# Designs tried in a protein design run: designed miniproteins, single chains, continued (4). Part 4

Each design is a single chain, and the fold is of that chain. pLDDT is the mean over its residues in the fold that is shown.

## One batch from the design tools (miniprotein)

Design m12104
Fold by ESMFold2-Fast:
Structure m12104 (fold): chain A 73 residues (1-73)
Amino acid sequence: SSMELEALKKEIQQRILEHLQGLAEKIKEATGVEPKLVLEDGRVLTLTFEYEGKTYTLTVDLDEAADEALSLL
């Protein structure tokens, strides 16, 4: 049903968020630099950190990423 697909999509979004939070902790542990993790509009997740004079940014749209993951099922 559509309700089951919506629930699965929310579960995928939550797991992506948890994985990026875990990645931020690993980056902090490895580099000694605290990353900035920002969730905008409950959908766009941005991870930013600076290391050795360089800025690194990873942006993930949770809605698009979950839809892409569901397309593989």
Scores: mean pLDDT 83

Design m12105
Fold by ESMFold2-Fast:
Structure m12105 (fold): chain A 107 residues (1-107)
Amino acid sequence: SNMDKLKQKIIQLEAHAGMLQIMLAVSKQTGVLPSESILKQQDQNLQTILDEIISLDPQFTQRMQEINQLYQQTIAALQAGDLDAAEEYLDQVLRLIEEMEAEVLAK
C-alpha cells in the first residue's frame, strides 16, 4: 500500500539523517571534516528521498522543505567547521523526522 511505502521511506530518511549524525560525531572526535564530495553525495541522496516522500503524500511537502533547509544549514556549518551549530541544526532535522514517523505510525 502507499502507506507501507511511506513508512519505509520515512525510515529510510531517518537512517540517512543518522549517517550525517555519525559523520558529525567522527568529526568531533578526530577533528577531520567530511569531504565536499561525501557531503554532496549525502545531499543528492536526501533530495531523492524527500522527492519520493512528497510523491507518496503531498501533505508532507512543507515538512520536507523544512527538513531540507535545516539539512543544508547542517552541511554549511560542517563545511565551516562549526560542529556545535551543525549538531543543533541536525537535532532539529531528527526531531522533525521523529514527529513525522509518529504521525504516520498513528494512521
Scores: mean pLDDT 89

Design m12106
Fold by ESMFold2-Fast:
Structure m12106 (fold): chain A 88 residues (1-88)
Amino acid sequence: DLPPLTPAERERAADELVERTPLTREEAERILELDPAAEVPTIVLLVDELRAGEISVEELAEMLSRAYGLPPSTAREIAEILARAAAR
């Protein structure tokens, strides 16, 4: 398990998310604020799965809560941000 990102690492992670996904910088920063331990490759994969129709927003929210231990409201917000980006 990786420790939470430093502010400099969060800026770099946000830049990489914008580069590799349809996420805006504001959306990327919000995800990293909600989950400071978020891994860029994991977020990229989840966006790709949403785009492919392999996972729904509801299934993603449940998975984020169960597998990553995020509070249900936090998991839902991240899932909705990723789904909006995937729909672009």
Scores: mean pLDDT 79

Design m12107
Fold by ESMFold2-Fast:
Structure m12107 (fold): chain A 95 residues (1-95)
Amino acid sequence: SVDEVVEKMEEIAKFLEELAEKGVRRPARPGDGVLTFSVELDDRAAGRGAQITVAVSFDATPEQLKKAAEEVRKAAEELRSRPDEYLGHSVVVAG
C-alpha cells in the first residue's frame, strides 16, 4: 500500500540521518563501495506507481547524508499527497 511504502521511505530517511550522526559502516560484502536501498510501489491496474533508489557511498559526508534524507522525506510526502499519480523513478545519491 501507499502508506507502507511511505513508512519504508521514512525509515530509510531516519537511517540516513542516523548514519550522518554515527558514521557510515561498510557491509561485509567485498568490492561493494555503495550501499543501495530501493522501494517500489507498483500498481499497474490503477496506472500509478513510484520507484525510489537511494545510493550511499561509504565516503559520504554527514552533510550529504542529511541532504539525501531530506530528498527521501520529500519523495515520501509527494507520494502521500499524490497516491493516485505515477511519480516515476527517483534516484537519491549521497557521496
Scores: mean pLDDT 71

Design m12108
Fold by ESMFold2-Fast:
Structure m12108 (fold): chain A 90 residues (1-90)
Amino acid sequence: MPTKEQILEAALKVKPLKTLSINELFIQMAVLLDLEKIVGREFLKKISKDREVQILVGAYYLGAEREEILELAEKFGVKEEVERAIEKLE
């Protein structure tokens, strides 16, 4: 099970899926697979079809600070979708 620090570190290292190289995509998918083991694939799919959103919301679930998650979401261009997903879960 990944720590919140490991997930945030991985999220910081990868670009949005739309701009990823193949190696960056594999790293992002590995983080997503670990999140699927924790919260389940069906739950992540209900949050969003966007993998960056799933990773960031998953990191928030693992205890990452809301402000850090929203800053990363802004860098990934998915801030509004991440905010809406978190609000639906609260």
Scores: mean pLDDT 61

Design m12109
Fold by ESMFold2-Fast:
Structure m12109 (fold): chain A 92 residues (1-92)
Amino acid sequence: VEELKEQTKKTLQRLRDYAGRGDVDGTLREADEAIRLFEELAKLGVEGAKDAAETLQKIKENIEASRDDPFLLEVSLSFAIMTSTVLIKTLE
């Protein structure tokens, strides 16, 4: 469980880094990996992991929906950064 938590934190850190650079494809790739890792943590009974996966899925959907609008894309990437920061703290 602790190894999966560490892997999830590293994935969220990469997600935040890609989002901060405006790298949409990198952000979505790391979001998919983080969702997968949180789903595995949820299967192991980790509290809040299912909610975290659902939150990241919604953020991923918002980024995809915002691809054609530079302003909305910037806002969506900012939400991804903020959410990743909160989720990293939750895994501490």
Scores: mean pLDDT 85

Design m12110
Fold by ESMFold2-Fast:
Structure m12110 (fold): chain A 68 residues (1-68)
Amino acid sequence: EKKTEIKEIEPNKYLVTVTGSGILGQTVSEVIKKNGGKILKEENTENQITFTVQFKAGTNLAKVEKEL
């Protein structure tokens, strides 16, 4: 099963974690960029992709989570 979590770590700075089989970092990156996110850090582990992302104030995070 695929699980997506978005957690605020600093103002306008978020930790985006996608856990599951067959997850592609490129696909996750494209969704983040499409929604105006700036990728600050990427870390991929076994079955988990984690991005540190800066979003503009007022970004619809629920929409981002749904697209991931």
Scores: mean pLDDT 78

Design m12111
Fold by ESMFold2-Fast:
Structure m12111 (fold): chain A 80 residues (1-80)
Amino acid sequence: MFSKEEKEEIKKLLEKAKEAIEKKDYKSAIEYLKEVVRLAEKAGDEKLVEKAKQAIKLVEEKASEKDIFNKLQEIQLELT
């Protein structure tokens, strides 16, 4: 399970990914989301790994900002 500090780090990475997408900096957004995947894999949270990988795929496929942001919100809710 994630520590409080690790949950805060992931939330910060999700916020940075959102800001990067708003700036159309998709490369940085993907890098932040890959870091979320790495932290989730280290913690053994398979559901969070899957959702973070889905978010990366949405960015790579140039999905709408709404769809990407909805997936980032789902990831944030998993940190409960």
Scores: mean pLDDT 83

Design m12112
Fold by ESMFold2-Fast:
Structure m12112 (fold): chain A 68 residues (1-68)
Amino acid sequence: SLSEEQKKIIEEELEKLRASLEEHRDDPDAQKRAVQQAVNTVSKKTNDDQEALDHFHLEVQRILDEVR
């Protein structure tokens, strides 16, 4: 199960990602780079925890489905 600290990290990075995707709504390449940067940040902050990364990827997919 995800810790409260891991959930907070994921929530903060998702908020940053939503803002970045909104700023770059007309630039798909910039959106792709923003997603990759967010994934890398979560990986580093959670010490590459697979459960945290899997949860983050699911939430990113939801955001991208809304933006597309």
Scores: mean pLDDT 83

Design m12113
Fold by ESMFold2-Fast:
Structure m12113 (fold): chain A 89 residues (1-89)
Amino acid sequence: FPLLDKLIEAGQKILAKAKQTSDDKELILELEIELGMILIVRGVANVTGELPKKAAIKAGKRLVELAKKLGPQFKEEIEELEKVIKELE
């Protein structure tokens, strides 16, 4: 599922940058939880052969919301994530 893999990659980039640049440990934990949910969605998709598109989009949008709370320095990463979400629609 190439678009789901791109969603995970974009989320991982946001998480990595957040760990390097933010002291908001709670927000980082929320990003890790949401990214973990997308990884579970990918695992299910790989076993079933079906992409749970609505679940993937919902989780991606939550990552965008969390990244926006980190601040304007994440604008580029957020735009990349939103682009992947749009392609999933």
Scores: mean pLDDT 80

Design m12114
Fold by ESMFold2-Fast:
Structure m12114 (fold): chain A 95 residues (1-95)
Amino acid sequence: DVFEKIQNEKDEKKAFELLVEYIKKQIENEKDEKARKLLEEVLEQMKKDFESGAVSPPMGMPAEKIKNGFEALILGVRAIAEGKVEELLKLGEAV
């Protein structure tokens, strides 16, 4: 499990490379062109933020929490690409 490797990784660059490989695999498996392009943009921004020191990989965080966070990110990107975010926001206002 890639997230267990990230949890137990002590080298920040190696942990970030594992995360990049995970996201690249999600991009390769994405069938929606808009979601795929948006994921590519997210990945490029993450690389820039890591190089600038603005973000660090979640080393030492429980693998389940890392997994849940990145799965939520992928689902959110897909929802944005499908235009469903406005429906989710309207649902949030209704409840």
Scores: mean pLDDT 75

Design m12115
Fold by ESMFold2-Fast:
Structure m12115 (fold): chain A 87 residues (1-87)
Amino acid sequence: MVEIEVAVVVFDKNNNVVDVRRLKLKLSTEYEPPSPLFAFEVIGEEKLDEVPKEEVVYSETTEEGYTIKVYALSEESRKVLEEILKK
């Protein structure tokens, strides 16, 4: 069982920030998710006022045209995310 801290920033079609959240995520090793994002359970959530300065580790654009960017808030969290996204 591994816990990581990330920030999720949602951008609209015009690149305006519409939501910024700090998430505490629990990584489940018990099942093979259909997507790397579904490997994480949200166990803590907090709204943030500012976009993190850290490097983006994951980015995806939704069918609705929103861009979701995931930032690792610690070096340990970044390493865990990179390992999951790589495999």
Scores: mean pLDDT 72

Design m12116
Fold by ESMFold2-Fast:
Structure m12116 (fold): chain A 60 residues (1-60)
Amino acid sequence: MGDPEKMGKGATTLAQALGAEVAAQFVQRNGGASPEAARKAAEYGAQGDEKKAAEAVASG
């Protein structure tokens, strides 16, 4: 996987600007996360929880 902290920050930024679907696709394609982990990261990112988004990427 890519750097979980950077993926969590990216997911948060994208989810807040472009929506959770775009954030999930970004994490899955660029972070190497599973679809399930990417979806969780996008959900936390949409909530503004960058740390939880990073943890979701790291666990998937």
Scores: mean pLDDT 77

Design m12117
Fold by ESMFold2-Fast:
Structure m12117 (fold): chain A 61 residues (1-61)
Amino acid sequence: LKGEVVKEGGKYVAKVTLPEGVGTAEFDTEEQAKKGLEKMLKLAEKLLEKAEQRRKQELLA
């Protein structure tokens, strides 16, 4: 997973790049954007882990 924080129009945007797309969230402060990015990365990691477990079960079925 790859993530970044970008300044845009006086706000901070947290972007997470996934194999299937890009997730974004807008924040008022740089600190909030960094914290939000960490939460987004953790959520994305958890979702990818669940998807991989599903994939293994499909291959075994």
Scores: mean pLDDT 75

Design m12118
Fold by ESMFold2-Fast:
Structure m12118 (fold): chain A 77 residues (1-77)
Amino acid sequence: SKREQILALVREFLAYAAKAIEEALKAGDFEKAERLKEVTEEALKRLQELILNDASLAEIQKVVDEAKARIDEIMAE
């Protein structure tokens, strides 16, 4: 179902973000960890609004993809 696909996308995103934050913390880069946390929190707020407004799976996927790309940019710094 659409709901099950959304939950899978959100779970995958949370796991991706958690791994990035953990890697930054293990490296002792607390500033990078905080920035990753802010990106994650902003993405979750956007996802919550989209889900509450019954947005398309494509719109939800786009937010997840954009957030993952931003996490990758921060991790590459």
Scores: mean pLDDT 90

Design m12119
Fold by ESMFold2-Fast:
Structure m12119 (fold): chain A 67 residues (1-67)
Amino acid sequence: MPLSQADRQRAARAGLEAAERLGVEVELDFNDDGTVTITVGGRSVTLPGDAPEEEVKRAVEKLAREA
């Protein structure tokens, strides 16, 4: 599997926490190449699947600001 369950859970938790704080909907797509694509308000960014929680939260904040 390209991403471990721990990597997926970490990204999902970080995305959910940022979504709740900002009042936005976040979509996470886990890719076969080991990356995660984060979508907010029709805008997306792709990060390494092992990105730390802070990087995922920062990506959500940036996408929300640009929407």
Scores: mean pLDDT 79

Design m12120
Fold by ESMFold2-Fast:
Structure m12120 (fold): chain A 109 residues (1-109)
Amino acid sequence: SMEELIRRAEELIEEVESRLGEMTPTQAQAAALVIRAARLAIAAARSGDPAFVEEARRLLEALLREYGDQLSPEIRELLERAIEHLRAGDVEGALETLIELLEKFLEQI
């Protein structure tokens, strides 16, 4: 359900945010931007406002352009998938993928 996705995303946001200091500088910056995008996707899910979807998409596209070559192939694939869901206006699919992204950052610590 959307409520369960939001709850899981919020729990992972707090976990990743608490552990940014255990990451490389590039990973920490990418994770912080993914956290911001996840918060925007949660806002979109709660409000129905497409402006939050657009902001999250632009943020992830900028992250991929600036840091993509410095990130693992798994992180890059999940970023590209999250961007595709956001382009389609699929907030549920975007949240599911952002959850996987946050979990992958934790796996790399």
Scores: mean pLDDT 90

Design m12121
Fold by ESMFold2-Fast:
Structure m12121 (fold): chain A 78 residues (1-78)
Amino acid sequence: MLDVPAAELIERVRAALAEARATGSASAGAIEFAEAGLAVLEEVRATSDASDAEQVAAALERLRAALPAMQAARAAAA
């Protein structure tokens, strides 16, 4: 199983995506951000399957590092 912090982060991203879809106000930017987040979450899942705590920690660090990078890329695209 994924570590609790990783699982909570996944749940948050899923909730945000679901809400965007429910409101029907999802912009291209919001979808792009959600998709980028999902890609990072898939990598966290892959490391969790290995059941290595160090790999899970590395994936979480990558997710946190990727968030600002994704936001910067989105800003540049706008």
Scores: mean pLDDT 59

Design m12122
Fold by ESMFold2-Fast:
Structure m12122 (fold): chain A 92 residues (1-92)
Amino acid sequence: SDKEETLRLILRVAEQGAAAAESGNREEADIWLTLLQIAVTIAEKSGSLDPETLARIREEVAAASKALDAGNYDEAAEHFRRLAEIVREALK
């Protein structure tokens, strides 16, 4: 389903963002954050995701963005990981 495909895409991108942030690679983490923002925007426009799950995902994206801007890579990685967990629960 479009919902499952979108969630799997968001999950993969969030996992890559977490790995990049944990490695301290800001440029790579910023690329994954940008791709994540695009994927979330597509999910919102498609209307295939439950609004509460989408809101939680957006909160973690915003938090990861703020952490990266502040140079707090460990905090950014934690928000990418929380987002991945939200998506895994939505796939059950």
Scores: mean pLDDT 87

Design m12123
Fold by ESMFold2-Fast:
Structure m12123 (fold): chain A 74 residues (1-74)
Amino acid sequence: MQEEIEKLEREAKRYQRGVDVARQSREDALASATASGDEAKKQELEAAGDATIKKFQDELERAKKEAEELKREA
């Protein structure tokens, strides 16, 4: 059980980094697209960035919930 909790906590930390990197990449990409005046590219990058951030956030919350449930049992 402790090893499972530690694994989930490591996964949560990795997903948190994924969220942080995805947010930064989204902001950098949108700034670049805004500077170039490409509105279509900006919309594409915004949608892609939002989807990536949501994916990592969903996985982060799942890992945190599973870790908390295992801790509650111990």
Scores: mean pLDDT 81

Design m12124
Fold by ESMFold2-Fast:
Structure m12124 (fold): chain A 120 residues (1-120)
Amino acid sequence: SVFEEMYKVLEELLKILEEWLGKDSEKVKEMKELINKIKENENNPELVYENLTKFLDLIGEVLEENPELVSDEDKKEIAEIMLDLKIETYNLVKNKAPMEEIYKVMVEKLKEINEILKKS
């Protein structure tokens, strides 16, 4: 399912950040909790959106606090993808689009972020 693909990409992103910061990092623990909240609220796109937005904000904070991990060019590209994700999915949620359509956009944008981070 599209939601299972989204969950898989979120876990892959978490794994990258765990490798960089360590599993006992406070931000990694917060991100893991947000993934759990997203998974528990699969049938509530508004709550998935809110928790995904918090997850993306934590990624942004990690990249700003650890300037050696990702180039400034890649950080800018990731920030632009995160903004596009937030805007597109907000509009879909506001207009009560089907959950499959909302989650498909989330998966597409998360995969783009993941591919940039994997190259670092």
Scores: mean pLDDT 89

Design m12125
Fold by ESMFold2-Fast:
Structure m12125 (fold): chain A 78 residues (1-78)
Amino acid sequence: APPKLSVEELEERILKLLQELMDKVKNGTATKDEIEEKYNEIMSLLDEMAEVNPEYKELTEEMKKYVEKLKEMALKLA
């Protein structure tokens, strides 16, 4: 079956989830469980983006490293 979402739709969803995670941490409302959940969702969407367009494989791997660092920072602030 073809992928469920386009690369542009996946990118928009990833950026929205990252912003929501950052906003929750900034406002002091994020729990460790919420941070882990959002992290896992973002990582899954990055994998789907590489599946939809293999040319994005290298970019998605670099984005995963960035998201891992963001998760570590968010967990320290929660």
Scores: mean pLDDT 77

Design m12126
Fold by ESMFold2-Fast:
Structure m12126 (fold): chain A 62 residues (1-62)
Amino acid sequence: GTPVTITITGPGPGIKSDGSFVEPGTVLTGVIEEVTEDGFIVVRLTSDGQRVRLGADHVEIT
């Protein structure tokens, strides 16, 4: 899909597939691969190909 810009606005960090965290206020570019039934989105990052799990209500997508 087309990459989108994702800003982490929530109080908690995003979690990468390697277990590392992405801090609130971080701007990411990636492709949304999955929307989970528990209210998370999974994004594949353009920069490193890692997947990041983010609360859907904790992000702004442009």
Scores: mean pLDDT 76

Design m12127
Fold by ESMFold2-Fast:
Structure m12127 (fold): chain A 122 residues (1-122)
Amino acid sequence: SKEREEKAQKLNDEWVTTVGRRFLELLGLPIDDSASVDELLTTVAEVLLELWEKMSEEEFFEFMRELLVAMGASPELAEELAEMMVNALKAAKDWSREEQIELLKGLFRHISMIVQAERESS
C-alpha cells in the first residue's frame, strides 16, 4: 500500500541521512542539521565529485573502500561498491556536472541501502 511505501521510504531516508552525516563527519566537513535528505545527498555528491576530480582513479577507489569499511561494510563488499562507484563515474565522464551530481546522489543512496542490508543479514 502507499502507506507502507511511505514508511519504507522514511526509514530509508533516515538511514541515508545517518550515512551521509557520517560521511561528512569522517571528512571533517560541516553538517547542516536542518538540511533535507536531498540537500544532504547533494552536498555528499558535490564532495565525491570534487574528490574524483582531484584524485587518481586508484586513490579514489582506495578512499571509497576505506570509507565504506568505516561506514560498516565488510572489506569484500566495500571493494565491490568502490569499484561500482569508479565504473559509474568513468562511464559518466562526458556528462554535465548536474547529471554527474544526480548520478552520485543516486549511487550514494543505493550504496547506503546495500551496506544496511549486509549489516541486517549478519
Scores: mean pLDDT 83

Design m12128
Fold by ESMFold2-Fast:
Structure m12128 (fold): chain A 73 residues (1-73)
Amino acid sequence: SVRDETIQMFRALAVIGEFFVEARRYEREGKFEKAEEVLKLADEYNKRIMKLLKEGKDITPVIEEAEEKLKEL
């Protein structure tokens, strides 16, 4: 449904946003290589989500994978 799609989009925005927060934390700690790695991961997840949305496919599996990866940062 449109409501479920909207919730998934906000969930995707939230998790990608948290990657940017973690990258900024690493930058503040002087860990520039780790910050770059986290930003590249965010870009890869965003590209995968955008591709699935364009194809009319469920983005939930990619969101869940990104949320698990975020826990490791």
Scores: mean pLDDT 87

Design m12129
Fold by ESMFold2-Fast:
Structure m12129 (fold): chain A 70 residues (1-70)
Amino acid sequence: MSLEELKAIAEKTLANAKKALEENDLVTARSGLHELEEIIEELKKVDEELAKEFEKQLRELQSRLDALEK
């Protein structure tokens, strides 16, 4: 998979996870964040700096999900 394809999938997955959190769809949000985590691991192999940017956003959304589940 190309860097451009990975970036596009990461952006779409991130947007979908954010929307799920806004709608309190915790199951969909959790699944989306798990998928984003896997995409970030692939991004780390190709572009570590881009992966770090997505990882920062992933951590923020995981924190929000954890707060909603408590």
Scores: mean pLDDT 82

Design m12130
Fold by ESMFold2-Fast:
Structure m12130 (fold): chain A 77 residues (1-77)
Amino acid sequence: NAEKEAEEIVKEIEPRLRQALLDAGATPEQVDAALKAIRTVVTSALEDGYSKEDAREIAERAARVLVNHVRQQAAAA
């Protein structure tokens, strides 16, 4: 079940991603949106036949992109 595997990966990533986003100046709404985006990315990767390990790597890269995006938004405002 891709949804359950995605939830496991998100639970592993969530504490670090949440802290990184908050440190970057994210609002609670931006944190929630980022976590939903990671769940979607991971679920899609698993549905496309990626392994759980590959899906985790994809999630970690996506998390890095999201944190950088928040920093860029803060700099542009």
Scores: mean pLDDT 82

Design m12131
Fold by ESMFold2-Fast:
Order: sequence, then C-alpha cells, then structure tokens
Structure m12131 (fold): chain A 62 residues (1-62)
Amino acid sequence: GPLTEAQARGAGEALVLLGLASEEAARRGYKAATGKSIDEAARVLAEEAGVSFAQARGVVTG
C-alpha cells in the first residue's frame, strides 16, 4: 500500500540517525515520499536526501 506520513517521517529520521542525510534533506524527502508506493517512495527519498536508492529503500522497508 502507499507509504503513510508516519512511515515516511520514520524513514527520513533513520537517514539522519545513520548520518546519511541532514534534517532538512530528510524533511524534504519524507514529504515527497508520503503517499507513494515503497519503490517510488524510496526513489524520491533518495533524490531529495542525496542517498542511494538501496539506502533509501532499506529505511523505507525497516
């Protein structure tokens, strides 16, 4: 199903905690990822946060 805002926010926060993204980049990423499928969410989160698709997909799936 589509990624919830809470799931997208959690993914963004995980990128910050892992030292992969700034808080500002993670905030842009999770807002863009909200309501998208897992793979689309990972793609837009990767682009906005400046991380790899694999890194973004990992935090999106938990």
Scores: mean pLDDT 85

Design m12132
Fold by ESMFold2-Fast:
Structure m12132 (fold): chain A 83 residues (1-83)
Amino acid sequence: SHEELVEVLAEDFKKNLGLEEEDVKEFRELLLKVEEKPEEITIAAGEFFEKLKKRGKVEKFSEASKAALDNVIKTGKEIKKKL
């Protein structure tokens, strides 16, 4: 099921990215909202990634991954600005 795939992905992110339980929970809840409007999901994802960056959770990421996260953060802010 979608919920089972979300749980597997959340556990993989926790193991590989060193995310805390609270961050994994927030990420899991974000993925479960995939059926909502794409704009709303992009805003939420951007805010989640900005929170991780502010808490120093992304310093071990590759430059490509950091650029991808920054792009989602920027896109989410641009969408939110139109609302």
Scores: mean pLDDT 70

Design m12133
Fold by ESMFold2-Fast:
Structure m12133 (fold): chain A 67 residues (1-67)
Amino acid sequence: MEEIQRRIEEVQEELRRRVSQLTQQAQDADANGDQSRVRQVAIDLFVATAEASGRIVELRIEARRLA
């Protein structure tokens, strides 16, 4: 259980780092008037969030099997 919780925390930390990077890219694109890049960053953020959520769900299912 503790090992699975640590893996969930690692996924959450990776997502936080990715969100920070994408936020910086969005700010840079907005400052340059690049609306297409701002839109692309929004898509990338959605995809990253969905992938992290899926990974966490898989880890929680694994935890339930071990309980």
Scores: mean pLDDT 82

Design m12134
Fold by ESMFold2-Fast:
Structure m12134 (fold): chain A 76 residues (1-76)
Amino acid sequence: PPPKFVPPSDEEREKALEELLKLTEGDEAAAKEVRRIFEELKKTDRNDFEKQLELERRALAVVLRAAHAAARRRAA
């Protein structure tokens, strides 16, 4: 079985949210989606580490897509 995962505290989640929002490169839609994902993460059961990991991966995907789109716009 996988090792026991302790979900981050509210303070740690807030810091992670701020850091990810910086990575959205001013993309308001991406920032809104990341905030929505973190709200869902806050509502996720502490023992549901699989869903928590899925939400974390989705937030990272949103940030990466926004950063890539911003880089593409700067190159154009």
Scores: mean pLDDT 72

Design m12135
Fold by ESMFold2-Fast:
Structure m12135 (fold): chain A 63 residues (1-63)
Amino acid sequence: SRRDQLIAQDRQSIKLLQERRAQLQADLDAGRSPDPVRTQLLITFLEFVIGSSEYIIERIEKA
């Protein structure tokens, strides 16, 4: 269904965001971030987006 396709696309997008978040965390931990404060803010923003997207998917799946 269109719902199943949209859920699959959103799950793929979440996976890409998780990979980006992990890369930023690795750079921060290795001291490779030119601006550690900015990098931490970006990680926090990505965590918020990931969590919000997962919450929405769960609500759709339960409906």
Scores: mean pLDDT 85

Design m12136
Fold by ESMFold2-Fast:
Structure m12136 (fold): chain A 67 residues (1-67)
Amino acid sequence: GAKEEEARRLAIERMEKLAETIKKLDPSAEVEIKVENGETVVLTVKTATEEKVERLRVSDLLRALSE
């Protein structure tokens, strides 16, 4: 529905802003954003020493916006 689509857009925007902030603080970091099954926005951050994966579920954000 329209609310799920809006929540997905907000989740992507939130992760894009986080990726921009990370890249600004560490220009050597590689950042990738993908959407898995239309439900989970995944941010992968790679540096010379570590790889971190952050996940944001559209359903979790939708619940927060609905309550």
Scores: mean pLDDT 79

Design m12137
Fold by ESMFold2-Fast:
Structure m12137 (fold): chain A 83 residues (1-83)
Amino acid sequence: MREAMEAAAPALVARLADVLYAELTQMKKDKNLSVSQALEMLEKAVEQRKAYLKQTSTDPLVLDFYTRVLEEALARVKARLEA
């Protein structure tokens, strides 16, 4: 189970990063925000999602895994914006 989750992690991170980048682009368009303002809203949304996972998850391995996936996906979005 754990090894299968870790093997899937790069694909999940890449997929989530694409979704988050699309959401950032849509927020920028819909709310007439700057890139920095849209990124701040995205970071806040990711932090709220991490808080929800911590509140609802009873398995520390599952919590750690999804928290890392969210953090790595957000880091990829930030790197993509700086490129």
Scores: mean pLDDT 79

Design m12138
Fold by ESMFold2-Fast:
Structure m12138 (fold): chain A 85 residues (1-85)
Amino acid sequence: MKEYVSNLLIRAPDEETRRRLEERARQIAKELGADVRTVPLDPTTLGITISSTDEEKVKEATERVKQAADELGAEVLKEVHTVLD
């Protein structure tokens, strides 16, 4: 079964904004029925992994997370899409 994965590396201006982005990412994934994993790499750097067997859910969740990052003043440093068999 194919699983579609989106990996985002995001830099927030401060630790509070990083925590807000973590919560927003979890909320977005829950609303869309996608899986999300968040990993704080340092106080201002966040790794976000979004996955689903539905490619469109991953794309929509990724777009909404990127929009939330922009609204919070955070910067997307890296975006990588992968397909797992």
Scores: mean pLDDT 87

